# Ledger of designs, part 19: designed miniproteins, single chains, continued (2)

Each design is a single chain, and the fold is of that chain. pLDDT is the mean over its residues in the fold that is shown.

## One batch from the design tools (miniprotein)

Design m4671
Fold by ESMFold2-Fast:
Structure m4671 (fold): chain A 61 residues (1-61)
Amino acid sequence: SIDELLELARRDPEAALRRLTELALRDPDFVNRLGVRAAILGDERALALAQEAIEEAKRLA
């Protein structure tokens, strides 16, 4: 699940942002865990996208 979303972030960042924002509205801890995994892997783009999704979810809530 997390690994598939990290792949999506590399291939289609716009689709990944939409999906991560939906997930952050339901389970922000999941998106935070994905961000931590991205940081460990050195995937700064995916980390930034996870952070953006959490901020967008806060705006929508």
Scores: mean pLDDT 83

Design m4672
Fold by ESMFold2-Fast:
Structure m4672 (fold): chain A 62 residues (1-62)
Amino acid sequence: MKKLARAVAPQPATSPDELTLREGDLVEVLEEVDEKYWLARNLVTGEVGLVHKSYLEVLEEL
């Protein structure tokens, strides 16, 4: 299920598969990959990558 979320903390990309996040960035969650990681698009930068769900606050279910 797609979600609109906001980054509550910065995530620096430490691997090629990770999404770089700045605190306050709006993110569209595309897929829940596993219990901890979601595939998301940063709507500010246009980048797509994996983000730990604890860095995101869900604003709206799409």
Scores: mean pLDDT 78

Design m4673
Fold by ESMFold2-Fast:
Structure m4673 (fold): chain A 81 residues (1-81)
Amino acid sequence: MAAVELFERRLQALRDEIVATARERGLEAARALAERLRAAGLEEIARLAAPGSSAEEALRAALEAATAAALAEAERIARAA
C-alpha cells in the first residue's frame, strides 16, 4: 500500500498545483501544466506497477480522475472570472 499512498499524496499536490495555476496564470497555463503532470504520472505508474495489472489500472484511474477534477475546477474558475 505504501506506493499507492505516496502516489495519492502526489495526486493531491497535482490537483492543488493545477487549480492554483488556473487562479494565478489562467486556464491555458493550467491545461499545459496538467498535460505535463499527467505525462509524469504515467511515467511513475510504469515504474510502480506491471503493465496490465490491477495496480496499474487503479493508479491510472486515480491519475485520470484527479486530472479531470482539477481541470473541471480550472474551467469553473475561468468561467467565474
Scores: mean pLDDT 80

Design m4674
Fold by ESMFold2-Fast:
Structure m4674 (fold): chain A 79 residues (1-79)
Amino acid sequence: PRATGELAQRALELARRLLEEAGADVSDIEIEDPPALGDLPAEEATRLLLEAFARAVVDAGRATPEQAREAVERALKEA
């Protein structure tokens, strides 16, 4: 459970960095309703958290759906 949370947060930080490198300001974007991660496998929990973050970024108009999806895919691969 702790390791799952650490992986998810590490991947989230990577996704933020990738979007910021692409010119999107996402430092102030918060996930309003984070998914429950406790009972999920680490990879699945990480994917759900990153998908929630990508939606928040797109909804705030900070990145396109394509940019957010690419950042999520890369963060999942590297985390």
Scores: mean pLDDT 74

Design m4675
Fold by ESMFold2-Fast:
Structure m4675 (fold): chain A 88 residues (1-88)
Amino acid sequence: AAEYAEKAARLAAEAAKAAEGRGALAAAAGAIAAAGAAFGARLGFDAAAEAEGAARAARGAAERAEGEGREYAEKAARAAEEGARAAA
């Protein structure tokens, strides 16, 4: 679970760097959500619930992202969704 959340955070951060304008803000929001889930999982909190929250936030960010940022945000959302399934 934590590994997938960390991967999502990394991909979302890459999307934020690649994107410009609206896409950059959406990707950054996804990165923050994914990083929070990874942190919570490391502390032994409810990893499944946090991963599901991160997956929804990352998906929303991917849908708002445009251009090159959208591709990376979409990869981050998929990684977060896989993490949520693994945590369940």
Scores: mean pLDDT 61

Design m4676
Fold by ESMFold2-Fast:
Structure m4676 (fold): chain A 103 residues (1-103)
Amino acid sequence: VKVSVSKTVYKPGEELTVYFEAEDAAKVVVLLVNKESGMVLEKKVVPGSATSAVLKAPTGKGEYEIRVAAAEASTSDEVAIEAAQTGVEAEGVEVATTTVTVV
């Protein structure tokens, strides 16, 4: 799986569009994570046919990670979410991460 964003710097509350390429995925998990704390601030699960998801930049300034997991149909949502949170490979799940800054 590949992940990208249209820009790397956002203002608080600004719309943040995440783009991804997920071949043969049944679902894609997209997480917005505080890089320092590891806290998940926003979570979306979208169909594997989707190529983007829209998130909202947090009000707190700092660095955030966008974590994406592309999962097969046989993989549960819980396993896909855990793979996205940890960045660790799971059976039938590919993970990718990018970083954004809120100023």
Scores: mean pLDDT 77

Design m4677
Fold by ESMFold2-Fast:
Structure m4677 (fold): chain A 60 residues (1-60)
Amino acid sequence: MLDLEKKIIDELKKNGSYTTGPLPLSAISIGSNVETRIPGVTYDIIYTDDGKVVLKFTLK
């Protein structure tokens, strides 16, 4: 989880956006953690049919 948060932050600083692969529902906390660390980031939570989530981040 910590390594994934760092990867998301690095990708946002480099590319301005990042979309995760499917993650367990507990990974929803990554969205708020990244938002806390990067002012101006927004994220969408996309629920999958198999009970997982995809997190889509955008930096403005």
Scores: mean pLDDT 80

Design m4678
Fold by ESMFold2-Fast:
Structure m4678 (fold): chain A 71 residues (1-71)
Amino acid sequence: GRTTALTGLADALSLAEGEVRELIEEARRILMEGGDVERALELLKKALELAQDNPVLRHSLEQAIAELETT
């Protein structure tokens, strides 16, 4: 659910830099404010595409995306 996704995104933020970090921060803000989950998913999927060089970050993003899609 949303709480599990938010926890995973906090971990992802500790690993992310630059544009990837900005996308994760925006998605987290949307989710924390009870906003549009589909918009948050778009931002996280873009972050995942940009995070090709970090398998740990990519795994955290994939888990958060899956958790939000099943909510």
Scores: mean pLDDT 81

Design m4679
Fold by ESMFold2-Fast:
Structure m4679 (fold): chain A 60 residues (1-60)
Amino acid sequence: MEENLAQGVEFARLLVESGDYERAVRELEAVLEKLRQAGLEDSEVAREAERILKEAREKL
């Protein structure tokens, strides 16, 4: 996706790298909700977002 959803996942990844896990979780939850509303919950972007979300939650 060339839009905000891919940018949101990249931003969340940067938050995880900087140790801001709580903000990363919030960003990823918002991205995943948008993906579900668009019918893209099984997309590669959604899969990546879920992977990063799991990592961020395990660090909290």
Scores: mean pLDDT 79

Design m4680
Fold by ESMFold2-Fast:
Structure m4680 (fold): chain A 70 residues (1-70)
Amino acid sequence: AKEYVERAREHLEKAEKALEEGNLEEAIRHLQEAWAYLGLAKAAGADPEELKELEERLERLEKEIREALA
């Protein structure tokens, strides 16, 4: 529930910072953790609007990491 949303948000923020610093390995690790916690939050019945916000941010970050690897 709420705790999974908070964990997903924390890992998303760490992934964003790692990408900004050029640390792609750490960005990918935190991105994977954020997706895992988002999945748990969804299964636990978290707020759909909070889930949508996090999913959109994760999708944007994933695209940025993919472009950096290309």
Scores: mean pLDDT 84

Design m4681
Fold by ESMFold2-Fast:
Structure m4681 (fold): chain A 64 residues (1-64)
Amino acid sequence: MEEEFWEETLLALAVMEIGLAKSAGRVDEIPALVERFLEKHPDLSEETRERIRALAEQAVAEAA
């Protein structure tokens, strides 16, 4: 119904999954987790996909 609402919900889920992996010390799994998430949600806009990838890169960089 509201595509924007769905994308915001999926972005929030991606943020939570990245945060949980980071908190659990599973930083090395974040890239694979993000790839799987994006593969499951092919209808996501390029902008939202780029934001999710950027968040993953930031989480990995913060752990370095």
Scores: mean pLDDT 78

Design m4684
Fold by ESMFold2-Fast:
Structure m4684 (fold): chain A 55 residues (1-55)
Amino acid sequence: STMEDREKNAEAARKGVLADGGDEEQAEEARKMALSGKTPEEAGRLGAGAVARLG
């Protein structure tokens, strides 16, 4: 995928997490996961799980 596609998916993942009631840390983690090539849905799930483990 192009870098532009990854950034678009990253923004979608971030907005999706925030729309579902996630916090800014979960949204940022989801964005990073999408930039690494994860789908927006998988990135959102992973981001939420990571922040939950940190407290």
Scores: mean pLDDT 71

Design m4685
Fold by ESMFold2-Fast:
Structure m4685 (fold): chain A 87 residues (1-87)
Amino acid sequence: SMNLLRSIGLVLRAIGLEIDTEKEVEELEKEGKLEEAIKKLEELKKEMEEILKELKELGDDALAAQVEKLIEKVEKKIEELKKKLKE
């Protein structure tokens, strides 16, 4: 169905964004640029939340749950970096 193909495309986009951002964040952490790393993760979270909203509107609960797990992973990384920044 067209809805299934759209949902798959959205999840693949979310996964791709996560992989690319994780690489950028790892490099920024190695350089001690924690504020920039946090900003990149916050931008990723906003894009993933938009993808999640569209998936929920399409009614694909299973794929929406996968994006929710990615958002949780991003939120945990933001909190980790914020703790390091306060040290």
Scores: mean pLDDT 87

Design m4686
Fold by ESMFold2-Fast:
Formats: structure tokens, sequence, C-alpha cells
Structure m4686 (fold): chain A 87 residues (1-87)
């Protein structure tokens, strides 16, 4: 949806500017919108974006939490994309 795409775009823009906290806020809004309207594999992409933002903030515990969520989805669908970023 347009709203989902706008939230992801704003999150990516904040991430590129080094505003990782704002990026996470937009990605969490995108995740909330996405849960009922996109395939589960697309949620994995948002989880990876949140994990990467926490990693940039050196919050490795939170980064691992979100990477693990993405990894569980990738394993369920036999999708190797992004697995190297999770573990």
Amino acid sequence: SDELDEKIEKGEEAFEKGDYKTAIEYYEEALKLAKDIVPEIELAKIYLKIGEAYEKMKDYEKAKEYYDKALEIHKKYNDDYGIELAE
C-alpha cells in the first residue's frame, strides 16, 4: 500500500541521514501496517531494516532480536536472502 511504502521510504531516508532512532520508528509503523496485508516474507525485510538500524546504534541485543525474527521467516520459506545478516 502507499502508506506502507511511504513509511519504509521515510525510514530509509532517516537511516541514510544517520537518524537510526527515527528510522526504527518509521519501520515499526511499517511493520504494524504490513502484518495483515503483506506476505510474511515481506515482514522479514522490515525486521532486517530494524535490526540494521539497532546495529548502527550499537544496540546489538536489539539487533539480534530483529535479525532472529527475520531468520525464522527465511528458514520457514527456504529463502536464503538475508540469512548472512541475521547470524
Scores: mean pLDDT 81

Design m4687
Fold by ESMFold2-Fast:
Structure m4687 (fold): chain A 57 residues (1-57)
Amino acid sequence: SRMEAHRAEADRRQAEMNSLTEEQRRRALEAARSDPTVGGRGALEAMEAGRVFAPLS
């Protein structure tokens, strides 16, 4: 049905977004491990774009 198709597409898009934010978090954590300035930048940008990052202080 059309409603199911709509939901499937929305779910797929949501999964892509979640996957992207997790990937960004992983990259920022790795960068911050050596240089917090790099991680800080990525975390801030990811928070605004993905709304998931927590500041690494």
Scores: mean pLDDT 57

Design m4688
Fold by ESMFold2-Fast:
Structure m4688 (fold): chain A 57 residues (1-57)
Amino acid sequence: SMEELREKAERDLELAKELLEQGDLVGARVGAHEALILAKQAGDEELAKEAEKILSQ
């Protein structure tokens, strides 16, 4: 469901932020990319933009 996709995207984004804080740039980018795909599939533009911010650093 779209709600399940959104929840997964939120979790992947949270993990990506944690990895970024730990200095794991590769892991953070992988997590953010997965969050972006799921956020777009769920139609959540705000989550998609937040994931893109991590990918743009």
Scores: mean pLDDT 86

Design m4689
Fold by ESMFold2-Fast:
Structure m4689 (fold): chain A 61 residues (1-61)
Amino acid sequence: MSKEEFEKEVELALKYMQLAITKLELDRLQSQPNPDSAKIDQLQAEIDTLEAEIARLEAEL
């Protein structure tokens, strides 16, 4: 394993963790009776970005 491959695998693992945390935050906000729609939109955009970054890193590994 090269240093670059190891660094990419670590980055991938961190992004999977961030994705899981962000999805949990989104679920929590959506469970509220009057959820903050702006915050929900922000979290959805973050999830989309993380999923795209994960797909890119997986394709490079």
Scores: mean pLDDT 83

Design m4690
Fold by ESMFold2-Fast:
Structure m4690 (fold): chain A 59 residues (1-59)
Amino acid sequence: MEYAQLRGLAALVAEAESGVRAGDRLPVVEHVDENHVRVRLPDGSEAVIPKSEVELIRE
C-alpha cells in the first residue's frame, strides 16, 4: 500500500481538518495530478495534499 507521510502541520491546517499531525502516514487513494495526491483521513474523509508537503512511502 502507498502512504503519504506529512512533512509539516501547516499543509494539513490549510487543506484538511481531522486532527492528524506532522509525521503521520495517510493512505494514498489516488494521484490527482503530477503535484497532488488524494489521501484518506482518520475520520474517513479525503483530502488533496501537495506532493511537496508529503513523503510518498510504498510498502
Scores: mean pLDDT 69

Design m4692
Fold by ESMFold2-Fast:
Formats: structure tokens, sequence, C-alpha cells
Structure m4692 (fold): chain A 78 residues (1-78)
């Protein structure tokens, strides 16, 4: 792994975490999620955000956020 590849991966992970946290925070405000639901939503949102960035490293924050939020909403369903 080159130094540049390492920083790209670190930036990708941090970007995914930030977007996932924003999506979950919005759902907590909208739906009064339990701590367990918030955790499940975060795991799903982070996974989807990372997948989007893996498919398209230049994906817009809006696209990543929309897919992360959808994954989070699906994770908190019965």
Amino acid sequence: MTREELWEEVDRIFRAIKIAMEAVDELVKEKNLTPQQAMDAFIAAMGEALRVLDEDPNASEEVIYERAKKAAEEAIKK
C-alpha cells in the first residue's frame, strides 16, 4: 500500500462515517429511535456509504447521504 493509497482509504472511511452519522442523527430527530435502533441504522448507513464510495469514489455527498439514509431506514424496519 502506498502512502497516497493509505490516505485515500482513511479519507473514504472518515467521509462514510460522517455521512452515516448525519443520516442517523436526522432519523433520531424524526422518529425518536432507541439506542439499539440508532446503532443498527448507523451500521447499515456506514456500510452503504462505503459501498457507494467503492463503486464511485467521486460520488456526490448528496448521493451517498440518500443511499445511506435509505439503508438506515430499512435497518430499523421490523
Scores: mean pLDDT 80

Design m4693
Fold by ESMFold2-Fast:
Structure m4693 (fold): chain A 65 residues (1-65)
Amino acid sequence: MKKKAEEIAKLIIELHKNAADWSEEKEKKAKEIEEQIKNMSEEEKKIIEEILKEAVKKEAEEKKK
């Protein structure tokens, strides 16, 4: 089920990228994703964390002057 973990990670990144346009609908989606993550295996959670760390690293590299 790595593919499901990757899909969820991508959804989190999408929501974070558009945080400036935060709405009640996005908040509801974020909570639904969070609930799904809670019911996932420990291995799947680690995959999500690794993908999110990669995204944060890329953002940090782009922000360097």
Scores: mean pLDDT 71

Design m4694
Fold by ESMFold2-Fast:
Structure m4694 (fold): chain A 97 residues (1-97)
Amino acid sequence: MEEVVELAVEYLKNPNISDEELKKRLIELGYSEEEANEFVDEVKFARKIIEKSGIDTAIDILEETAKEYSLRPDDPEAQRRARIARIVAEALKKLKE
């Protein structure tokens, strides 16, 4: 958990980290290719919200997303998306300082 949160923080702070590099490092941490792709998409979505609406709005949207997906316990994809949204929200909280 902690290592992946720190990785997301690094990606959000450093524009020189490519999507491919983030995906590679996620796979090295034990994420599947599908999970790594979903993670990259979520972090990019968060960055877009920060640019348009600010970091607090991005945190709120990600926490709501995690909550909504967690209501589908029989859906493995929904459970993965819930976990990813929580991780990205935690990364944004660390980035906010």
Scores: mean pLDDT 82

Design m4695
Fold by ESMFold2-Fast:
Structure m4695 (fold): chain A 96 residues (1-96)
Amino acid sequence: MEEEKEKRIQTLKDMVAGLERLRADVEARAAASTNPEAQKLYQQAVELLDRAIEAFRKAIEAVKEGNWEEGDKLVAEASELVTQALRLIQQADDAE
């Protein structure tokens, strides 16, 4: 159980780190964009990524507490937010 918990926490930490890098990239694209619609879509994507990062961090705490069901729920919520953010990024890239 201990090793499984540690592996799950590490996986979630890796997800957070990846999303923080993606967030920084999208924020930079928003700043570099000259298209107001693209800027708005990138900014909305950043907001969704911030919410996803928070949900993954809450999932880490749930797993630490042994609450696997809550952890899985938070991972599902975070994954949906990431999917929405990626769609907005694609729309912003297409508008650019």
Scores: mean pLDDT 88

Design m4696
Fold by ESMFold2-Fast:
Structure m4696 (fold): chain A 93 residues (1-93)
Amino acid sequence: ARSQTILGRVTPAGTTFTFDAKKGETVELQISGSQVPLRVEVIAPDGTILLSAVVEAGGFLQTSFVAPEDGTYTIRLRAPEESTYLLSLTISE
C-alpha cells in the first residue's frame, strides 16, 4: 500500500492532482477541510469520469474504487471561491 496527504488550495479556475494506479488496485479517497462547497471529479486515464460529487462546506467525502486500467488518474477540484482542502489518497493491491 502507498498513501499521500495533500493540504492544498482550490480556486474557481480549478485545481488538479494526478496519481498513477495499476488495474485492480483499490483507491481510497478522503477530502475534507474546505470552507466552501467543492466539486470533485475523478477521471480515468481514458477520460472516463469515475466519480462526480459535491463536498459541502465543512463536510467530508470518503469513497473508494477499483482502478479499471493502468495509467495516470486525475482528481479535479472546483470551488465557487478560494478555499483550502485536505486530500488523503491510499492505493493498495
Scores: mean pLDDT 84

Design m4697
Fold by ESMFold2-Fast:
Structure m4697 (fold): chain A 90 residues (1-90)
Amino acid sequence: SVKELAEEAIEILEEALPYLPPELQERAEEAIRRLREAAEKGDIELALEAAKEALEILKEALPYFEDISKAIGQILRLIGIILDLERMLS
C-alpha cells in the first residue's frame, strides 16, 4: 500500500537525518512531512515525488555517512519503493 511504502521511506530518511548537514536535514524533514501527508491521504503521486526527493537527498549525502555500504543499501531500498509506487500508478 502507499501508506506502507511512504512509512518505509520515512524510516530510511529518519535513520539518515543525524548524518546530514543542516541544509539536507531541512530538505529531509520536508520530504518526511510530504511522505506523512501522502500516507494519510493515500496520495500515490505525492508519495512518489517525495520518495524521489528522498533519493536525491541520500545521493547528495553519501560523503557524510560513516557507513557507505549501509547508505548504498538504503538508497537501493528507496529505489525499490519508487519503483513500487510507479507500478501503482500503472
Scores: mean pLDDT 87

Design m4698
Fold by ESMFold2-Fast:
Structure m4698 (fold): chain A 67 residues (1-67)
Amino acid sequence: MMEELRREIARDPKNLEAWISLAYELARQGRYDEAIAVLEAGIKVSSEEDAERLRRLLQALKAMKAE
């Protein structure tokens, strides 16, 4: 459930998998703006390596929304 993912992020904001899972769940529901906001928040608290991975996913979601 998305609430479990949000709680996991609150306990460990550097948990890359939780950020990615939440963004995918939102995107699967067509909620691209919320998925983008989740990735932006994750980028701010992540290491440079993890932030780069989140930025690539962010670009993919923006491309899907722009169609």
Scores: mean pLDDT 80

Design m4699
Fold by ESMFold2-Fast:
Order: C-alpha cells, then sequence, then structure tokens
Structure m4699 (fold): chain A 70 residues (1-70)
C-alpha cells in the first residue's frame, strides 16, 4: 500500500539524515584540524552524495503524500 511505502521511505529518510549529520560533522572536523585538501574534498563529496539521496527520498515522500490526498 501507499501507507506501507511511505512508512519505509520515512525510515530511510531518518537513516539518511543520521548519515548526513555524521558526514557533516566529519567534514567540519577535517576543516578544523587543517586536514589535506584532498581529504576535505573527499568528505565533502560523500556529504553531497548522501544529501542528494536524502533530498530524493523527501521528494518521493512528498509525491506519495500527494497521492494519499487524491
Amino acid sequence: SIEEELKKLKEERDKLETEMNALSARYDQLVAAGAPKEEVREALLEYADVTLQYMNTLMKIRELEKKLKE
């Protein structure tokens, strides 16, 4: 059902949010420590990738919630 799919997507959203926060913290730690630019760039790209996955999950949730109203 749409409700079951929505529940699973919300669980995935919460997991991605946790990962995004952890990667954001890692990026901040590397910058604060003056880590090599390559390491900082790598952490930023990992953060960007998870952020994109998070946003895509939010869009899917929004679309399913829209279908529930119709």
Scores: mean pLDDT 87

Design m4700
Fold by ESMFold2-Fast:
Structure m4700 (fold): chain A 58 residues (1-58)
Amino acid sequence: MDALRAALEAGDNAALVDAIEAHPVLTPEQIEMLRERFAPQVAGGHAGADEIAARLAA
């Protein structure tokens, strides 16, 4: 939880992917938070944001 939040706060996509892999079971709250946080970056074509979006959709 803390590592996932820290990665979101820092905007570090690589750290966020690592945190998601460390927690294969995410709560609905965590999934909603991630989608909300990354929606603007995915729309903007930010590097790594597409990979995070695909990871959350899997």
Scores: mean pLDDT 62

Design m4701
Fold by ESMFold2-Fast:
Structure m4701 (fold): chain A 88 residues (1-88)
Amino acid sequence: DIIDEAVKLLAEALRLVREKDPSAQKAISYLGKALGYAIQSRDEGLEFLDEAIEYAKKARELLSKNPVLKEATQLVDRAIKLLEEAKA
């Protein structure tokens, strides 16, 4: 399932950010919201998909400014593509 793959990518990105830069509280908060909405879109209905994409994009903007978080940024980029594909 494409949304389930996006959930896995967002969860891994959140793990990496917490491990490599635990001070990135705003990015962690946005990733947590993106993950929560992605899980809701998988389990409850696609109406939560836009919120998942919105918060993932907000997190991505913050993450992209830190080269230590490049791997997490790439995972979020992949998750956004999958969530947008699920919406189409």
Scores: mean pLDDT 88

Design m4702
Fold by ESMFold2-Fast:
Structure m4702 (fold): chain A 74 residues (1-74)
Amino acid sequence: SAEADALTAQGQAKIDEGDAAAAKGDLESAAKHYEEAIKLLEQALALDPDNTQARGNLARAKENLKKVKEQIAA
């Protein structure tokens, strides 16, 4: 659906923002962006559970969030 596609694109943009923040060492900002990506991608999957792009991006956002949270906790 157009709504699911828009949410998937917004989620991807938040992953890109998180990746950029992480590359600069801004781990707290990176975590915030990945959390926002997860919310958007979960909304996309609620509308279209078969969206492979949203599912893949959600997995990446969750993995990257876990990694930055581990770095913050160290």
Scores: mean pLDDT 90

Design m4703
Fold by ESMFold2-Fast:
Structure m4703 (fold): chain A 78 residues (1-78)
Amino acid sequence: DELRRREAELARRIAERLAARGYDEAAAALRELAEAIEAGDEEAARAAVERLQALSEADQAALRAALAEVGAEYEAAA
């Protein structure tokens, strides 16, 4: 339960970074993933992951960069 909430929060933070940088499709897919994780909806989570994997190379690079940034901020806050 707590782990799911934490994972959903991380996904939302990554989505916010991507949206701020104009990567709207990647941001939308991550928001869908966050909602699916929070709801415990395995099928919706899988669909969101498949959408993320279908992103352009540029969107995937932006996703990896945002993940690294949010991960570093999260570790610093702990």
Scores: mean pLDDT 79

Design m4704
Fold by ESMFold2-Fast:
Structure m4704 (fold): chain A 67 residues (1-67)
Amino acid sequence: MKFKVTTTVVLDDGSQLTVTKTVDAPDLKSAEEKGKELAKKASEDLAKKSGKPVSSVSQVDIRVEEL
């Protein structure tokens, strides 16, 4: 089944990145795990782009919606 995963990452300097992706997963729990991986990647990408460590991530929000 398909899920819409939206993740928002905010750094301590207020820099923000929102990523939305459609993922194929057998259940909601699997989709949430894919959402966590997406959030981790987004956090790493934003931190690297901003020249900051991943520890500067102050907020991570993950939303999963069944399609």
Scores: mean pLDDT 81

Design m4705
Fold by ESMFold2-Fast:
Parts: C-alpha cells; structure tokens; sequence
Structure m4705 (fold): chain A 50 residues (1-50)
C-alpha cells in the first residue's frame, strides 16, 4: 500500500541518516525499496504505490 511504502521510506531515511550515510546512498536504498514495493504490487494485481 502507499502508506506502507511511505512508512518504509521514512524508516530507511531516518536509520541511514542516523548511521551517517550520504544522501546519494540513502536515495539509492529508497529507490530500491520503492521498486520492490511497486513490483510486488504489480505481481499481486494491486494499485502500484509511487
């Protein structure tokens, strides 16, 4: 769901920022998480989050 993806992205950003990762590294992981959720939604025939 959109809410689940938004929560996952916020968690990843917060944890990686606290751990001292660069903005580029954080964005790379956010893109991976988004792509994963989008793929799973497509495979399940659910609305694709953005």
Amino acid sequence: SQEALDAAIEQVRAQMTAAGYSEAEIQENVDFVRAYYQRRAREAGLPVPV
Scores: mean pLDDT 84

Design m4706
Fold by ESMFold2-Fast:
Structure m4706 (fold): chain A 100 residues (1-100)
Amino acid sequence: NMDKIEETARWFVENRDKREQELEAFKTVVEEKYSEDKEYAEALIEVFELIVNLASEEELEKAIERLLAVSPEEDKPVTEKLAELLKELYRALKKLEAEK
């Protein structure tokens, strides 16, 4: 799964002009999937937006804390795994951006 995260990060670095398009696509999918839980959808979109915009680690950590807080109890283990994957994506993207 780390290889997939690095591939995704590399795609975002190579396709900087498409980041906003990917963010809008992500928003659409998340809003449709979590239409019954708008707070969770908003929190998840915020985390992804901070990642693609390479926001500060402090802002990302606060957004992830909110995502975990608004997660449905049944989905909490999945949300925790998703949060870890999103953090790894952020770190990979930050590292690759610094190298270019």
Scores: mean pLDDT 80

Design m4707
Fold by ESMFold2-Fast:
Structure m4707 (fold): chain A 60 residues (1-60)
Amino acid sequence: AKAYVELGKRAFERKDYDAAIEAYEAAARQGDKEALELLAEAYAAAGDDERAARWRALAE
């Protein structure tokens, strides 16, 4: 679970938002609740505010 979050965070730091989204989606599918909030941030950074808001709501 945590390995995907680490991969996503590194991709996000490099501004590779597509790779970050893929890694965070994999973490969320493994049941990592932290990944839901990170996925919202990645979508917002990529310019998809609508999907970012949806993932943020699921994290709460």
Scores: mean pLDDT 79

Design m4708
Fold by ESMFold2-Fast:
Structure m4708 (fold): chain A 60 residues (1-60)
Amino acid sequence: SAADLAEARRHALEAQRLYQEGKYDEAVKHFERASEVYRRAGRPDLAEAFREMAEELKKK
């Protein structure tokens, strides 16, 4: 739905902001939320991309 896509985008933008501030643990949580919402919205490619971003940050 449009509402799900808007929610996923909001989490992705918040994750990017937190990443720029060096708040990696908080950024991971928002990337994971974006991934879940994109999956529910029928966007598996976007869900996978944000899951991979979260996993990459966990290595920091």
Scores: mean pLDDT 87

